# Designed miniproteins, single chains, part 24

Each design is a single chain, and the fold is of that chain. pLDDT is the mean over its residues in the fold that is shown.

## One batch from the design tools (miniprotein)

Design m808
Fold by ESMFold2-Fast:
Structure m808 (fold): chain A 91 residues (1-91)
Amino acid sequence: MEEQLEREIREALARMRLSVAEIAYKNILPIMSEKEKEELEKLMKELKEAVDALIAAIRAGASDEEVDALWAKVKELEKKLDELIEKVKKK
């Protein structure tokens, strides 16, 4: 019950984080440096892959340790993406 709810919340949060990141990424694209765009595209791909892996692990009944590790990776990639977006906005 609580464990399943926590996993469902993490899945929902991971999907929400990816959606927010995709929206932010699309909004920043018109402010083009080719190098910055390539860096953002790489991080966006890694974030999507990490979210997909987390969702797959949760659905497969993976251990709490595996789910926690994948969740930590999603949060790390989100932070890196936010930091790059802020740098682009600052010029």
Scores: mean pLDDT 75

Design m809
Fold by ESMFold2-Fast:
Structure m809 (fold): chain A 93 residues (1-93)
Amino acid sequence: SSYARYLARELARIAELMADYFLSKKEWEKAQEFYELAQEMRRLAEEGVSLETVLRKIDELIELAKKYGLPQEIIDMLETLKAEVERRLAELA
């Protein structure tokens, strides 16, 4: 759907911002993982993506954010987005 593609692009942008944050701290390996996730989300936006796939990508981004100790406010924002996607998926079932 157009909405799923929009979300994939937004997730790519969020992942790129996280990558830039770690790059500014000279944590290149952490930055690289977020850039790789961003590139995958951009490919999904181009090729077509389902809301189920978007939901899985949000989970991957949350786990990576938790693993690398991003602020709880960022994690809460991603969990809020996850809940919104889950709600929309339930409406389609």
Scores: mean pLDDT 85

Design m810
Fold by ESMFold2-Fast:
Structure m810 (fold): chain A 91 residues (1-91)
Amino acid sequence: DGVERFVAALQASFPDNPLSPEQLAAARELARALESGDVDAALAAARRFAEISGIPLGELAGLIVYLGELGLVPEETARAVADVLLAEHAA
C-alpha cells in the first residue's frame, strides 16, 4: 500500500516523536491527495498536516520532495505542492 509506505517513511523522519493517531490520519490524507495528482487537494492536506503536527511548511515541502524522489508519490505532484509551500513559507 503506497499510502502506508509514505506514512512509514514520513514517521521515520521523526524517530524521537512518533506521530499521533490524528497526525497519522492527516498523513494518510496527504498521501492519497498526492497519489491522485490533485495539487489543490494535496496543498489543503499538506497545510492541515502542518497545523496538526507543528512541522514548518518549508520542512514539510522538503520531505514531500524527498518522498516523491523515493517513488512513494508522483514526483511531478510532489514538486508542484512543495514549490507552493516554499513560496508561502518565504512570504
Scores: mean pLDDT 81

Design m811
Fold by ESMFold2-Fast:
Structure m811 (fold): chain A 83 residues (1-83)
Amino acid sequence: SREELVEEIALKLRLIGAELDIEFFEKRARKTSSLSEEEIERLLRELRERLEEVRRMYEEGAPVEEIVERLAELERRIREAIA
């Protein structure tokens, strides 16, 4: 249905946005952060592992509600890292 297509597109855009936000965090943190290189790499690994988990859930056909909840948690964690 149109509703299912819209939900799929919205989810794909959010996944792209999360990937771009993680890359933004990496570039900004390495240039302006008081965090050590080791702390930055640890945070990047955490964020990338969470993104990979959401992608896996999507690929395996997990319930949309569970994917959205996990993605929202990742998006929140990224915002906290950037702030």
Scores: mean pLDDT 84

Design m812
Fold by ESMFold2-Fast:
Structure m812 (fold): chain A 100 residues (1-100)
Amino acid sequence: TKKVEETIKELERRKEESTDPLVKRVLEAGIEALRAALTLDSKAIFQAWVDLEIEVLEVIVKGTEEQKKEAYEVLKKVEEAIKSFLKENGRLDLLKALGL
């Protein structure tokens, strides 16, 4: 729980400081994925994870190398926080289903 909450605060701060619309969308999707994880609702988690993957893919297609680097860093932070939270809550089923 603490790692997810801390990661949400970090991404919210980065979103406030960013002027980049592509990066802001990835940050927003990452925040939503973390919020969905806190619900432990499988449907909410899968939908938010897919939405994050879509926003990261948009940066890969349209973004600069610097924007791609930022998108990958956000994806990695969100993945690590979700993995830790799902393990702590005994939701190994959700981890396997997400391919994490």
Scores: mean pLDDT 87

Design m813
Fold by ESMFold2-Fast:
Structure m813 (fold): chain A 91 residues (1-91)
Amino acid sequence: MLDTPEGQQEIDESLLRMAVAVTKGSESFSDKDIEDAVKFMELAIDNGRIDLAREIAESIKSKGEEYVKKAKEIAKKRGREDLVKLIEEVA
C-alpha cells in the first residue's frame, strides 16, 4: 500500500534520469513497468520537470500505441488530467 509520499517536493534528479533511461531501454512493458513510468511522469511534473515527463511519455509511445493507451488509463485512474494531456500530446 502506498503511504503518503513527499514526492511533490524536490526529488533526486538522478532517479528521474534513471527512469527515463530504463523506459527508453526496454523493448516491451509489463503492467508494472507502465505503472512505474506513469508514477515517474507524475513526480517529474510535480517537480516542474515537464521535459523529463515528456521523455518518459515519448519512450512509452516508441514502444507501441497500446502502451500509450494503458499509460493514459493509469493516469485517469490516478485522477491526473495533466498527465493524460501530456501523454496525448506525445501520442
Scores: mean pLDDT 71

Design m814
Fold by ESMFold2-Fast:
Structure m814 (fold): chain A 90 residues (1-90)
Amino acid sequence: GLAKMEARIAEFEKNEELLTEEQKEELELLKNDPEKFYEKVLEKIRAETNLSEKEAEAAAKALTTMAVLGLSAEEAEALYERLLEEVRRE
């Protein structure tokens, strides 16, 4: 939940000197505007991949949910695959 996300953000802030400028901006955006964070993730996926719009939206939702809720990579991947399967079911 929110507390787990806040703890994860605090952990990243302690190691801020090891983060790239882009990672610092993403962390700030995640804290202040998760919706805008989602939109930036979606645009990066569209720019860097050849995924369809629906597949890109599924990936962006999974990654944003992972960041906000502090899900494991496995949990995020399972969510992405589920969303992707719904998109592919006509």
Scores: mean pLDDT 67

Design m815
Fold by ESMFold2-Fast:
Structure m815 (fold): chain A 64 residues (1-64)
Amino acid sequence: APPTKEEIEKIENIWKENGLEVEKIPITGKDGVTGDYLVAFSEETKEEDEKEKEELKKFVEEIK
């Protein structure tokens, strides 16, 4: 089930306390949720996330 607004804020605070970077991404209609979605990542996982985004962009470019 999609998290509530209060649950999202609680998760954001927990992730920040654990040294993770948290980013809010506006989402409309995705997964039936509207508003800001939280993405958390550490400095170490940041490079892996960037590589995964590059791979996804290449795949999407082939399809679209």
Scores: mean pLDDT 58

Design m816
Fold by ESMFold2-Fast:
Structure m816 (fold): chain A 97 residues (1-97)
Amino acid sequence: SVVENTHPGGWLGTLEYLLSTKPKTPEAQAAKEAALAEVIAQLQANPEAVAKALRAQLEAGGKFDLSVLEKMLELARKNNMTPVAKAIEEIIEKLKK
């Protein structure tokens, strides 16, 4: 489960890789879109648990890349994952202080 893989390099690392990759072929583009859809579907299955896991990661001293958080916030808003979007907004605000 994506929610169970909240460690550095887990689903966060996978999402960062996918969001930073620019595919060179239509086949590579389709593979990237399929992988993103799978991650999004897992996050949408229980958005409150994902939000809780993100907050727990911050409290445990986990490190977040602001650029990754901003891209995740955009994806959460685009896919109506309101609890996830709210958690990311709170984390970004704490990191800017």
Scores: mean pLDDT 71

Design m817
Fold by ESMFold2-Fast:
Order: C-alpha cells, then sequence, then structure tokens
Structure m817 (fold): chain A 79 residues (1-79)
C-alpha cells in the first residue's frame, strides 16, 4: 500500500540517521588517533568519510525509490 511504502521510506531515513551517528563516532576516534599517529589517523578518517558517503548515497536511493513507488501506486489508484 501507499502508506506501507511511505512508512518504509521513513524507516530508511531513520536508519540513515543512525548510520551517520556511527560514522561521526568513527571520525572522532580517527581524530584522536591523528594525535598519536597522524598517518594512521588520516587513513581512518578518509575511510570513515568514504563509508559515510557510500551509505548516504545508498539510503538516499532507497528512500527515493520507495517514494517513487508510492507516487506510482497513487497515480494508478487515481485512474
Amino acid sequence: SVAALEEQARQVSEDKRRALEEYRAKLEKAKEMKKVDPKIGSGLQFGANQEAEKATARYDKQEADLRAAAEALRAQRAA
């Protein structure tokens, strides 16, 4: 149903927020490691940023696909 697809889209948005909080924690750990070993810390920071970008793109696509499916279903029911 439209409501179920919209609920799934909201859940994906919430999952994205939780994932970004985890990546923020990894970035803080990387900053602390940079104080001890700048090379290792920089590598960890780069890796965490790449993971965050990939996760963001994946969640954004999932939410967009679910919202598009909901709109398509509404259009079919309006016809």
Scores: mean pLDDT 83

Design m818
Fold by ESMFold2-Fast:
Structure m818 (fold): chain A 98 residues (1-98)
Amino acid sequence: MEPKPLEVGIAADLPTEEQAQEWLRRMEEFVAKRSDLKVKAISPRGGILVEAKTVEDVLAFVEQALEIARELGIERVDIVFSPDLREALEKKKEEEEK
């Protein structure tokens, strides 16, 4: 029984080609600076899937993705959490409330 990696997918909704290219470029640069994040898949339409080691790494990635989207004028971003990541996030929230 090996622990399943924490995976998060983020996609920009209805970006222009220029917004999608700049979004992906900045996200890839952010992931490349962190040894705790790994790119698993990229869509040229503004989708990126990453693997993270901790909940904190996932939250940092999501926060950066939302900031870049805001700077580029992207109004909607879809975020998909794996079941294991969602459980880890809920446990972290419970620990912060104690």
Scores: mean pLDDT 74

Design m819
Fold by ESMFold2-Fast:
Structure m819 (fold): chain A 108 residues (1-108)
Amino acid sequence: GPPLSPEEEAALRYLEEALRALDAGDVEAATRYAREAARHARASGTPAGETAALLAEGAVEALEAGDVLTARAYLLAGLGVLHSAAGDAARAAALFEEAERLHAEAKA
């Protein structure tokens, strides 16, 4: 597919940093990185960036509510949107499937 814009690439990197922070148990860092991801995704002006921004904002709201599983699901879905925009349909599908699994687990 076409390459991501610089703003979409920045959003993708910040979503990955947010997930790494959650893996380390650093909810404060994850929240900061998710906010940065949302800002860069919105700045892209693309449909994929706008969708990724909404998902990253959802992750921030979930983290502020103490719902780490829902936050992780939103971050993975945001990565899926950006990987889909980059033309990596297989990676996007795997990310969306994991996001759906975590969202279901959060409701159990």
Scores: mean pLDDT 90

Design m820
Fold by ESMFold2-Fast:
Structure m820 (fold): chain A 68 residues (1-68)
Amino acid sequence: ASAKAEQLAEEGQKLALELGKEGKTPEQIKEELEKKFEPELKKLTADDATAVSTGIVSGLEDAESILS
């Protein structure tokens, strides 16, 4: 993945984790992530967009684990 895709994945993971700690539901977390990252994802290649999405999913899993 590009450096930009790696940075976006990391930011997505951190945001998902923070929203989870604030008591947001997985659905609310996904909505916030989509709103924030959608414009950037549209500018990426398919491979880079996939890498970012994978990173965001990992962050969402971590956020869910904190409350489990």
Scores: mean pLDDT 71

Design m821
Fold by ESMFold2-Fast:
Structure m821 (fold): chain A 88 residues (1-88)
Amino acid sequence: MSLKREIDLSASTTTDADIAAAARELAEAAASMANEGEEVDVDAAAARVAAQLRALLSRNSSVHLTVEFSKSGSEVGEKSEVKLTPLP
C-alpha cells in the first residue's frame, strides 16, 4: 500500500496557518502507515515539520514537496522529493 502527499508553498502567499496545515497532513499520513503498537506523537511530528518548512521558506521563494509513504507487511518506506527556488 502507498500513500502520496504533495505540498506547494510560496513565500509570498503562504501563512503560518498554511504551514501548520501542511505539516499536520504529512504527520498524519506518516502516522497512518505506522505499525500496530507503534506510538506516534502527531502533534510533535507536525511541529517539527512546520519548523523545517518555515526554515526552507526563509531561504527560498517557493518549496514543492512530494512525499510517498509505502507499506508492505511490517516494512514501511518513505520517499521524499524537494524542489526549491532559491532567493537571490
Scores: mean pLDDT 74

Design m822
Fold by ESMFold2-Fast:
Structure m822 (fold): chain A 84 residues (1-84)
Amino acid sequence: AAAAKAAALQQAQEHLKKAEEHFRKALEALAEGDYKKAAEHLREASEHLREAAIYLQKAGAPQSLVDELLQGSEYYLKKAEELE
């Protein structure tokens, strides 16, 4: 149980780092006027936020935190669609 929780937290942390990397790349693409690349990176960031939320839930994180990350994932997915 403890080992499984620690593994889930580690997976959540990795997905949050991937989301941050893709958000940075999306902002760089937006600054360059490359809306298609920005949309691609926002979709990747959205997916990593969703995966982080799933692993945080498995780790026993508060449901409010899980819900906030899932809402953030949906928000950035919609923003990606607006840029295409």
Scores: mean pLDDT 88

Design m823
Fold by ESMFold2-Fast:
Structure m823 (fold): chain A 71 residues (1-71)
Amino acid sequence: SSEIERLKEQARREMEEIVKSETDPAEAREKILRVVGRTVQEILDLTGDEVLAREVAAELTRYGRELVRRG
């Protein structure tokens, strides 16, 4: 749904801000994991779809890992 895509895009923007502002890769990773967890919980609260939430968690975790790797 458009709401799920909005939440995913919001999470990606927040992760990008984290890697720009946090110079410690370990701290950046921790902050990114918190964004993933919060976004997954919002999707669960909105949809009740645990499969969708797991897929989004995997997608956002891969995205965050790539951001930290390239920073």
Scores: mean pLDDT 87

Design m824
Fold by ESMFold2-Fast:
Structure m824 (fold): chain A 98 residues (1-98)
Amino acid sequence: SLEEKAREAVELFKKGIEEIKNATSLDEAKQIAKETVKKIGEMFDLPEFEKYLLEEIDKATSKKEIILTAGTGMIEVFVELGLDEAAEEVQKLIDEYL
């Protein structure tokens, strides 16, 4: 179901944040974020949004900016799909990292 996909996507994002925190370089953090975004994009069949977000992640200059970019992108998708609870959970994960 769409709700099950949302829960899986939130868990993927949470794991992505932890891996980004442990990344030894900005480039490694960007790679982790891109892999997470690609998986989530595939789950929701959003190729145009995926391409856009991957480009925005490449512009990030810090781990914080990477997480904010990926997270706010996911929130926008969840809101568009009516998955408000998943959007709120992603926001909480962003806030916990900051």
Scores: mean pLDDT 87

Design m825
Fold by ESMFold2-Fast:
Parts: C-alpha cells; sequence; structure tokens
Structure m825 (fold): chain A 96 residues (1-96)
C-alpha cells in the first residue's frame, strides 16, 4: 500500500523538476518559478519518505511535507524546508 504510493510521489516530484528545468532552459519561466517548482517537488519527496518511515523521523517528514503543501506561498515552504535539517541536526548533536 505505502510503497506504491511513495514511488508514485517520487516519480511526480522528478517530473516536476525535469519540466521546470526544461521550461527555464526554453525561457518559459523565471529562475524563481523553477525554485518554487523544486520546493513543491521536495514536498512530494518528503511525503513519500513519511509513508516509508515510521516513528519520530516519519512524523518529522510528514510535518515538513504538510507545511510545504499548506503554505500560503511556496517561499514559506522553502523556509520550512531549510529550517528542518538544522533543527534535526541540532537535536542529534544534543543526544550524547
Amino acid sequence: MKKEKAEKLIEEANKIRRQADEDLRQGKITIEDMLEADIRAQGLVLKAKSLLTDGEKGKFYKEVAEKIENSPSLSEGFKAMMEAPLEEAFKVSKKV
């Protein structure tokens, strides 16, 4: 159940990235639009990881993915994504 859904989310994320890169190369979108597309793709990857990962780490991936998905702007999603690795790194560092 979860593995098939996760693979489909990863495929969709890769498709979004490839399309945005192609559109940027053709001058159809701005670099800002491409970055917003990459943020959306990252949200899908994190959602896929949340389906494949249990416990605290799975919950963390789900929370970051939901924050990206429910952001009023993709810029807020980018901020959430950038903050998440630092918080997890800090939490691991404090664990003796």
Scores: mean pLDDT 69

Design m826
Fold by ESMFold2-Fast:
Structure m826 (fold): chain A 64 residues (1-64)
Amino acid sequence: AAAEAEAIARLDRIAEVGATTTDPAEFVARVQEILGAPVTDAPALRLSGVDPRAGRWDLRAEPA
């Protein structure tokens, strides 16, 4: 069902955070964000961006 699919998506997101987060305190904060703490979630996602750089962060270092 849709609700179950949403729960599974949340669990997948938590697993991804666990793979990329080493700090346990940060991991807990990220889990709270995924479980519906949008007050801080949106700013963090905005700063991270979706694909604004597409892997090009230091193009200035190599202008070509």
Scores: mean pLDDT 56

Design m827
Fold by ESMFold2-Fast:
Structure m827 (fold): chain A 70 residues (1-70)
Amino acid sequence: SAAEAVALAREALRLVREGREEEAVRLLKQVSDMREPAAAPEVERTGVLARILGMERVVEAAQEAAKALR
Protein backbone atom coordinates (compact mmCIF):
# COMPACT_ATOMS: atom_id res chain seq x y z
CA SER A 1 0.00 0.00 0.00
CA ALA A 2 1.04 3.63 -0.47
CA ALA A 3 0.89 4.27 3.30
CA GLU A 4 3.09 1.23 4.03
CA ALA A 5 5.65 2.28 1.38
CA VAL A 6 5.84 5.82 2.81
CA ALA A 7 6.26 4.43 6.36
CA LEU A 8 9.10 2.13 5.23
CA ALA A 9 10.81 5.00 3.37
CA ARG A 10 10.60 7.15 6.52
CA GLU A 11 12.08 4.26 8.53
CA ALA A 12 14.95 4.04 6.00
CA LEU A 13 15.63 7.77 6.55
CA ARG A 14 15.70 7.19 10.34
CA LEU A 15 18.14 4.27 9.88
CA VAL A 16 20.43 6.51 7.80
CA ARG A 17 20.43 9.11 10.60
CA GLU A 18 21.43 6.30 13.01
CA GLY A 19 24.26 5.08 10.72
CA ARG A 20 22.53 1.74 10.08
CA GLU A 21 23.44 1.49 6.39
CA GLU A 22 22.72 -2.20 5.67
CA GLU A 23 19.23 -1.99 7.19
CA ALA A 24 18.51 1.23 5.27
CA VAL A 25 19.57 -0.46 2.00
CA ARG A 26 17.29 -3.42 2.77
CA LEU A 27 14.26 -1.16 3.38
CA LEU A 28 14.96 0.93 0.26
CA LYS A 29 15.01 -2.27 -1.84
CA GLN A 30 11.70 -3.31 -0.26
CA VAL A 31 10.21 0.14 -1.05
CA SER A 32 11.51 -0.19 -4.64
CA ASP A 33 9.69 -3.54 -5.01
CA MET A 34 6.42 -2.03 -3.74
CA ARG A 35 6.39 0.49 -6.67
CA GLU A 36 4.28 3.07 -4.78
CA PRO A 37 4.99 6.57 -6.22
CA ALA A 38 3.81 8.19 -2.95
CA ALA A 39 7.09 7.01 -1.34
CA ALA A 40 9.29 8.88 -3.86
CA PRO A 41 9.72 12.13 -1.83
CA GLU A 42 10.93 10.21 1.26
CA VAL A 43 13.24 8.04 -0.89
CA GLU A 44 14.72 11.22 -2.45
CA ARG A 45 15.24 12.72 1.04
CA THR A 46 17.00 9.53 2.16
CA GLY A 47 19.29 9.69 -0.89
CA VAL A 48 20.19 13.34 -0.24
CA LEU A 49 21.04 12.68 3.43
CA ALA A 50 23.04 9.54 2.51
CA ARG A 51 25.06 11.55 -0.04
CA ILE A 52 25.87 14.21 2.59
CA LEU A 53 26.99 11.43 4.99
CA GLY A 54 29.06 9.59 2.34
CA MET A 55 26.95 6.43 2.49
CA GLU A 56 27.43 5.31 -1.12
CA ARG A 57 25.53 2.00 -0.83
CA VAL A 58 22.47 3.87 0.51
CA VAL A 59 22.81 6.50 -2.27
CA GLU A 60 22.77 3.72 -4.89
CA ALA A 61 19.78 1.98 -3.27
CA ALA A 62 17.84 5.26 -3.06
CA GLN A 63 18.59 6.08 -6.73
CA GLU A 64 17.37 2.63 -7.83
CA ALA A 65 14.23 2.97 -5.68
CA ALA A 66 13.51 6.46 -7.08
CA LYS A 67 13.81 5.10 -10.65
CA ALA A 68 11.50 2.15 -9.86
CA LEU A 69 8.80 4.48 -8.45
CA ARG A 70 8.42 6.45 -11.73
Scores: mean pLDDT 86

Design m828
Fold by ESMFold2-Fast:
Order: C-alpha cells, then sequence, then structure tokens
Structure m828 (fold): chain A 84 residues (1-84)
C-alpha cells in the first residue's frame, strides 16, 4: 500500500530534513522536495503539513532548482503549498 508506506516514511523525513539543511546538501534536498511532491500527489497533505510549514523557505529555494524531468513532483509540491 503506497499510502501506508508513505505515512511510515514521514518520521524519517522529519529526522533527516534538518540534517540536510544544516549541511546544505543540495542533492539530498532536491530529492527531499521530489519526495514531498510525490506524497502530496498521493493526497498525503496532513502527515507532511507540519514539516513543509516549518521548512517552507528552504524547500521553496530547492523546488525552484528542480530539473524539467521533475515537473510532476514540482506540481505536487506547489499543490501542497496551496493546501497549507
Amino acid sequence: DPHAAARAFVPELKELLPKYIEKKDKANLLSFVRALGYLAMLGLYEPIRELVEKYKDVLDEYAKQLPEESTLFLLGYERLKKKL
């Protein structure tokens, strides 16, 4: 079940995101924005809402840097921001 797997992944995202921000790890932060966009496309707004609200400024900066191939995930992330 993708929804159950995604919900189980949220606690790990909350643990890892501050560490990637501290290290300015661009590759992992871009992957993080893609993961959040994917979760948002699954309709999983509530489990990730607090995380996105807390780190919105950083996540927005890396969302702008996503390549064209990641447009689907970027659209998911933008939709998530409209739901917050």
Scores: mean pLDDT 76

Design m829
Fold by ESMFold2-Fast:
Order: structure tokens, then sequence, then C-alpha cells
Structure m829 (fold): chain A 97 residues (1-97)
């Protein structure tokens, strides 16, 4: 996943800094989905679908397909935010206890 993000970014002429920023975002997404999977909040199939949509959104944005990219990015971010907020709140509650 992260490696494919780097390849797509390089193919479309992004700077090394932009490519690495994209790769770090992709790694964070993968880690969060893995945590959700470990907690039983999502299935492996759902994780694969979200990662694939993220890659499609990234490539569509670089190709100038703004409408498609915006739709895909919005859906992916919505689901990740919903997963992240409960996980972060629970971890903070455990650490503050």
Amino acid sequence: FVERVREIGRKHGLSEEEIENGARAAEMVEKLLKKALERGEVTEEEVKEWLEKWLEAFEAALEGKEEKAKELITEVEKKLKEIMEPLIKEELAKKEA
C-alpha cells in the first residue's frame, strides 16, 4: 500500500517531500485500520476496500479528476475519522485512569 503511494506520486511528478508526506499518511491509515480490525470493528475485506479507495482517490487527484477524487477522499476520511475518534478516546481514558 505505502509503496504503491510512493510509485503513483513519483509517476505523476510529485516532489520527494510530497511523496513522503503521502506515504506517511498512507502508513497512518493502514495502522488505524489494523487497530480497528484487531478490535473486531471492521473486517479484512472492508480494510482492503478502504485502502483501494484511498489509492484510487490519490491517483484521481493527481490525474486532475477532481470530482471523483473529492468523493472517494471524503468517504475514506469519514470512515477513518469515525474509527479514530473512538480508538483515541478509549486509549486516552485508559492512560488517564
Scores: mean pLDDT 71

Design m830
Fold by ESMFold2-Fast:
Structure m830 (fold): chain A 63 residues (1-63)
Amino acid sequence: MAEELAKLPDGEIAARLQEAIANGDEEKVETVLEAIALRHGTSLEGIRKAIEQARADAAAGVV
C-alpha cells in the first residue's frame, strides 16, 4: 500500500519503482508514485512533473 511504501527510505522507494518499471507493472508504478507524493507532501501530478524534469535533465546529461 502507498502509505506503507512512504515509510521506506528514498533509496528503497527508488529501487521498488525501478523494479515495477522493469516488470511493466503499471499498477505497482502508480502505487510507488503515490507513496513518494505522500512522503513529500505533494500530489501525484507533482511527482509526474518532477519525473518529466528529471528525464529532460538526464537527456541533457545533467545529474
Scores: mean pLDDT 69

Design m831
Fold by ESMFold2-Fast:
Structure m831 (fold): chain A 97 residues (1-97)
Amino acid sequence: ALAARQAAVNAELEARLAREGETPEVLVEVAERAAAASAELQLEHPDLRSAGVLLARTKEEAEKAAKEAEEKGYETEITRVTVGGEELYLVTIRKKP
């Protein structure tokens, strides 16, 4: 699924930053949790084309991703998170009941 791949890429980038010693451990944990949540959604909804979790660096990016998913019939939730002094947006995408 597209959202799951985006979440995995975001998680990999944040993990790489953490390995270079400038990123707080909390950022790595957020990225790992996002990847795990994405995998869980894929297991629960294997027929979903764009289900998962992604991290967005801006509110506009998060809202755009949520809108595109909702247009395809998915339910979305945007959560604002602060990690290492930076604001990130966690977008959760689920199949509508």
Scores: mean pLDDT 59

Design m832
Fold by ESMFold2-Fast:
Structure m832 (fold): chain A 70 residues (1-70)
Amino acid sequence: MKEALKRVVETILRALGREDLAEKTRQEIDNAKNEDEALQIAVKTVKQAMDEASDEEFDRAIAEAERELA
C-alpha cells in the first residue's frame, strides 16, 4: 500500500501547488516504520495543504486523487 499512498499524496499535493510538500511527504512515507505511520503522515500533510487551498484547487485535488485510485 505504500506505493499507492505515495502516488495519491503526490498527486493531491502537486495539484494544490505544494510540490515541496509532495517531495518531502513521499520521502517520509518511504521512511515510515509501518503502514499506519505512513498513513498518518499522508493524512496530516494532505489535510494541512487542503486547508490552505482555494475551493477550486481543493476540488481539482480530490478529482485527481479519485482518478489515481481508479
Scores: mean pLDDT 75

Design m833
Fold by ESMFold2-Fast:
Structure m833 (fold): chain A 98 residues (1-98)
Amino acid sequence: FEELRRRVEELLGPEATEALFGTLALERLRERGIEFANKEEAVRAAREELEEIRRDEERFREFLERLLEILREGLETEPDPEVQELLRELIRIVEEAL
């Protein structure tokens, strides 16, 4: 998890990396039927979910599989060559972590 975060941060920067990982964590929580009273609670819950993913090998594998799925879908529909190249690099990073 830490190596994945570092490699993604090298490519996207820390803010974009936090947004990407946080969004995916919130998606997982919502898939489990978890609702949030407000944005502050959602941000806290996302951070807690990422900490659980960091500690659990099976959850980390599921996180990587879902991230890879999203990135591949993005690449199929992205018309911008610069963004396509960025997505290919992200896919490579995630595939190497699997």
Scores: mean pLDDT 78

Design m834
Fold by ESMFold2-Fast:
Structure m834 (fold): chain A 80 residues (1-80)
Amino acid sequence: LVKLAEERLEKGEEVLQTLLDYQEGRISEEEAIERIQKIAGVSRETARKILEGNGEVLRELADKEAKEWKKLLEEYKKQQ
């Protein structure tokens, strides 16, 4: 559970870095799509949607999901 929460947070950060690299012109649109696809494990179409509009939404979702995983881990520890 901890590893999954950390993995999702790291993937979110890598996706955000990819978006920043694209916005700064360091990578092409095609390279950005391929990197998002590999990092997030999503289809090319989904990766393109991520690239087109939702850097802030992606960050908020990553933060929310990571917090939910951390809460589940804390509950699990209390059961033991």
Scores: mean pLDDT 64

Design m835
Fold by ESMFold2-Fast:
Structure m835 (fold): chain A 74 residues (1-74)
Amino acid sequence: GPIDEKEVALALAEIYVAVAMIDPSLTPEQRAALRRFLNEVVPKLVEEIPDLQEALDKIRALLDAMLAGRPPVI
């Protein structure tokens, strides 16, 4: 059957967060924030941004901001 673009975006976001979580220097607070981002923020972004590439670009930008110690703008 056809691939659901929302399902693809969610799967790629899971991979992005999993790769970020490999960093052993991340604090427990940062790890909890990354889990909340994946479980609460990413599904909302995927619902609000129907274009796969735009959704992924926004997800990557927010993830990069979080890893740089900046609060994500949601």
Scores: mean pLDDT 79

Design m836
Fold by ESMFold2-Fast:
Structure m836 (fold): chain A 88 residues (1-88)
Amino acid sequence: MASLREWAAKTGKLAELEALLAEHAAARAAGDEEGRNRAGAAELRAAALRAEAEGAPEEVVRQLELAAEAFEAGDREAAEEYARKAEA
């Protein structure tokens, strides 16, 4: 099995993956609620890239992206709903 990083390099998404990893690290280092929201959003965006790499339907990837946007905005209820739809 190829790693997510190897898939991203082959598909031209390496810069996006690296940016998400950097954002997650910076957000966690902030140590506040806004940082926790940004870190969670980065994790969900990374999950969307992983789902795409695994050949998941576009709808699953889209729901994870919407969950990340909601989580970043602090809307935990909307983020949980979108994430739940991605898992179904």
Scores: mean pLDDT 79

Design m837
Fold by ESMFold2-Fast:
Structure m837 (fold): chain A 101 residues (1-101)
Amino acid sequence: NPEVVAILREAGFNDEEIEEFFRALKEGRVEEVRRLLARFSPDQLADLAILLREGIFLLAVMEHGTPEAIARVAAASEPEIAELLRARHRYREEVERHRNR
C-alpha cells in the first residue's frame, strides 16, 4: 500500500523497518506494533487507522489521538465504529477532567 509506505517514510522508517512493520502486522505481533506506534504523530496514527482498518490503530487513536484526529477517523468509519470512537473519547475527557481537580 503506497500511501501507508509514504506515512512510514515520513515518520523516519527505512526500507528494512517498513518490511518489519508489515510483517509484525501480518503475524499479529501486537506488542511490537504498539511499540512502533510511538514513532507516529496523532495525525499519522489517524491516517494509518483509516488506511489499514486494524483495531490496534483505532485503539491508539482513541487513547492518544487529538479531537481532530478522532473526528477524521470517525468520519471515515462505519457508523457503529464512529459512535464507539466518539463515546470512548468523551469518556476519556470526563475521566481526565475529574482527575485534574
Scores: mean pLDDT 75

Design m838
Fold by ESMFold2-Fast:
Structure m838 (fold): chain A 62 residues (1-62)
Amino acid sequence: MEAVVDSGTTTGAGAAAVAGALAEELSGQRARIVESGPTSGVAEAGDLRAVGRGPVVRAVPA
C-alpha cells in the first residue's frame, strides 16, 4: 500500500497529522474494499482526480 501526501505548504504539521490519520484509516478500508472492488464509487471526481496525480492520501476519504 502506498500513501503519499501532497504537502509542502505552511501547514506542514497539520498536513502530516492528517496524512498519518488517513493512512491508518485507509489501511483498513483498502483491505476490505480492494477485496470487493474499487472505491471510486465512494470517492468522487475531485478525489479521484487528485489521486490520478499520484497516491495522495489527503484526497481520498471525505
Scores: mean pLDDT 40

Design m839
Fold by ESMFold2-Fast:
Structure m839 (fold): chain A 74 residues (1-74)
Amino acid sequence: SKEELIKRLEELVKRFKEIAAQMPPDEQQRLLQEIEDFKKEFQRLIDEGRLDLVQQAIDQLEGLVAFLEELLAS
């Protein structure tokens, strides 16, 4: 559902911000800006009813953030 995708996106944003907080200030600023940019793009796709693309993108980004979390924990 759209509500479930929005919830997953919010959790994904939270996880990315936690990763950003562990980065040096220059990288942190860049990553936080990228997070805002992709939030806007996902909102556009949701507004256009492209929930299929939103789900695929979230699935891919969840995989990426899990990889980054493991890398930082190592």
Scores: mean pLDDT 82

Design m840
Fold by ESMFold2-Fast:
Structure m840 (fold): chain A 80 residues (1-80)
Amino acid sequence: SELEKEIEELLERIKELAEEAKENADKLSPVEMAELAVLGAAASFLLKYSEGIPEEELRKEIELLKKRLEELEKRLEEKK
């Protein structure tokens, strides 16, 4: 489904950022790594239960995950 693909894309993006952070120890703080892990767990949960969640609610949850991931990425960009 379209929404399932969006969740899979979010999971890959989260995985990519986590791998980048592992290679560059100062890229993400321990707290930011924990936040990224929580986003990954939430996305995995939504993917696992996608068929049991109404489409409109699933779409809202995906948008919330996107917003939180973007906020985390922006915080990393603003770190000097």
Scores: mean pLDDT 75

Design m841
Fold by ESMFold2-Fast:
Structure m841 (fold): chain A 83 residues (1-83)
Amino acid sequence: KLTKEALFATSEAALLIMQASIAKRMGDVEALRRIRAELERKIAELRALLAKETDPLSQEDLARSIASLEATLAEIDAFLAEA
């Protein structure tokens, strides 16, 4: 029921969140800086995709993915501020 673009994009978002969680747990500051840049790019990409999405379930899933990525970015920023 989701568009193929939305399904692919949300899957990529989930992978980034997982990578961020692992890097944070490992204390890998350099990996977190790279992931942070990827998160900023992915949030912009998902926002653009959401703006043109017409399927309600895809809109909802994209919005949730954006919120999760933004929360992850905030967590990384808090972690890096202490490093």
Scores: mean pLDDT 81

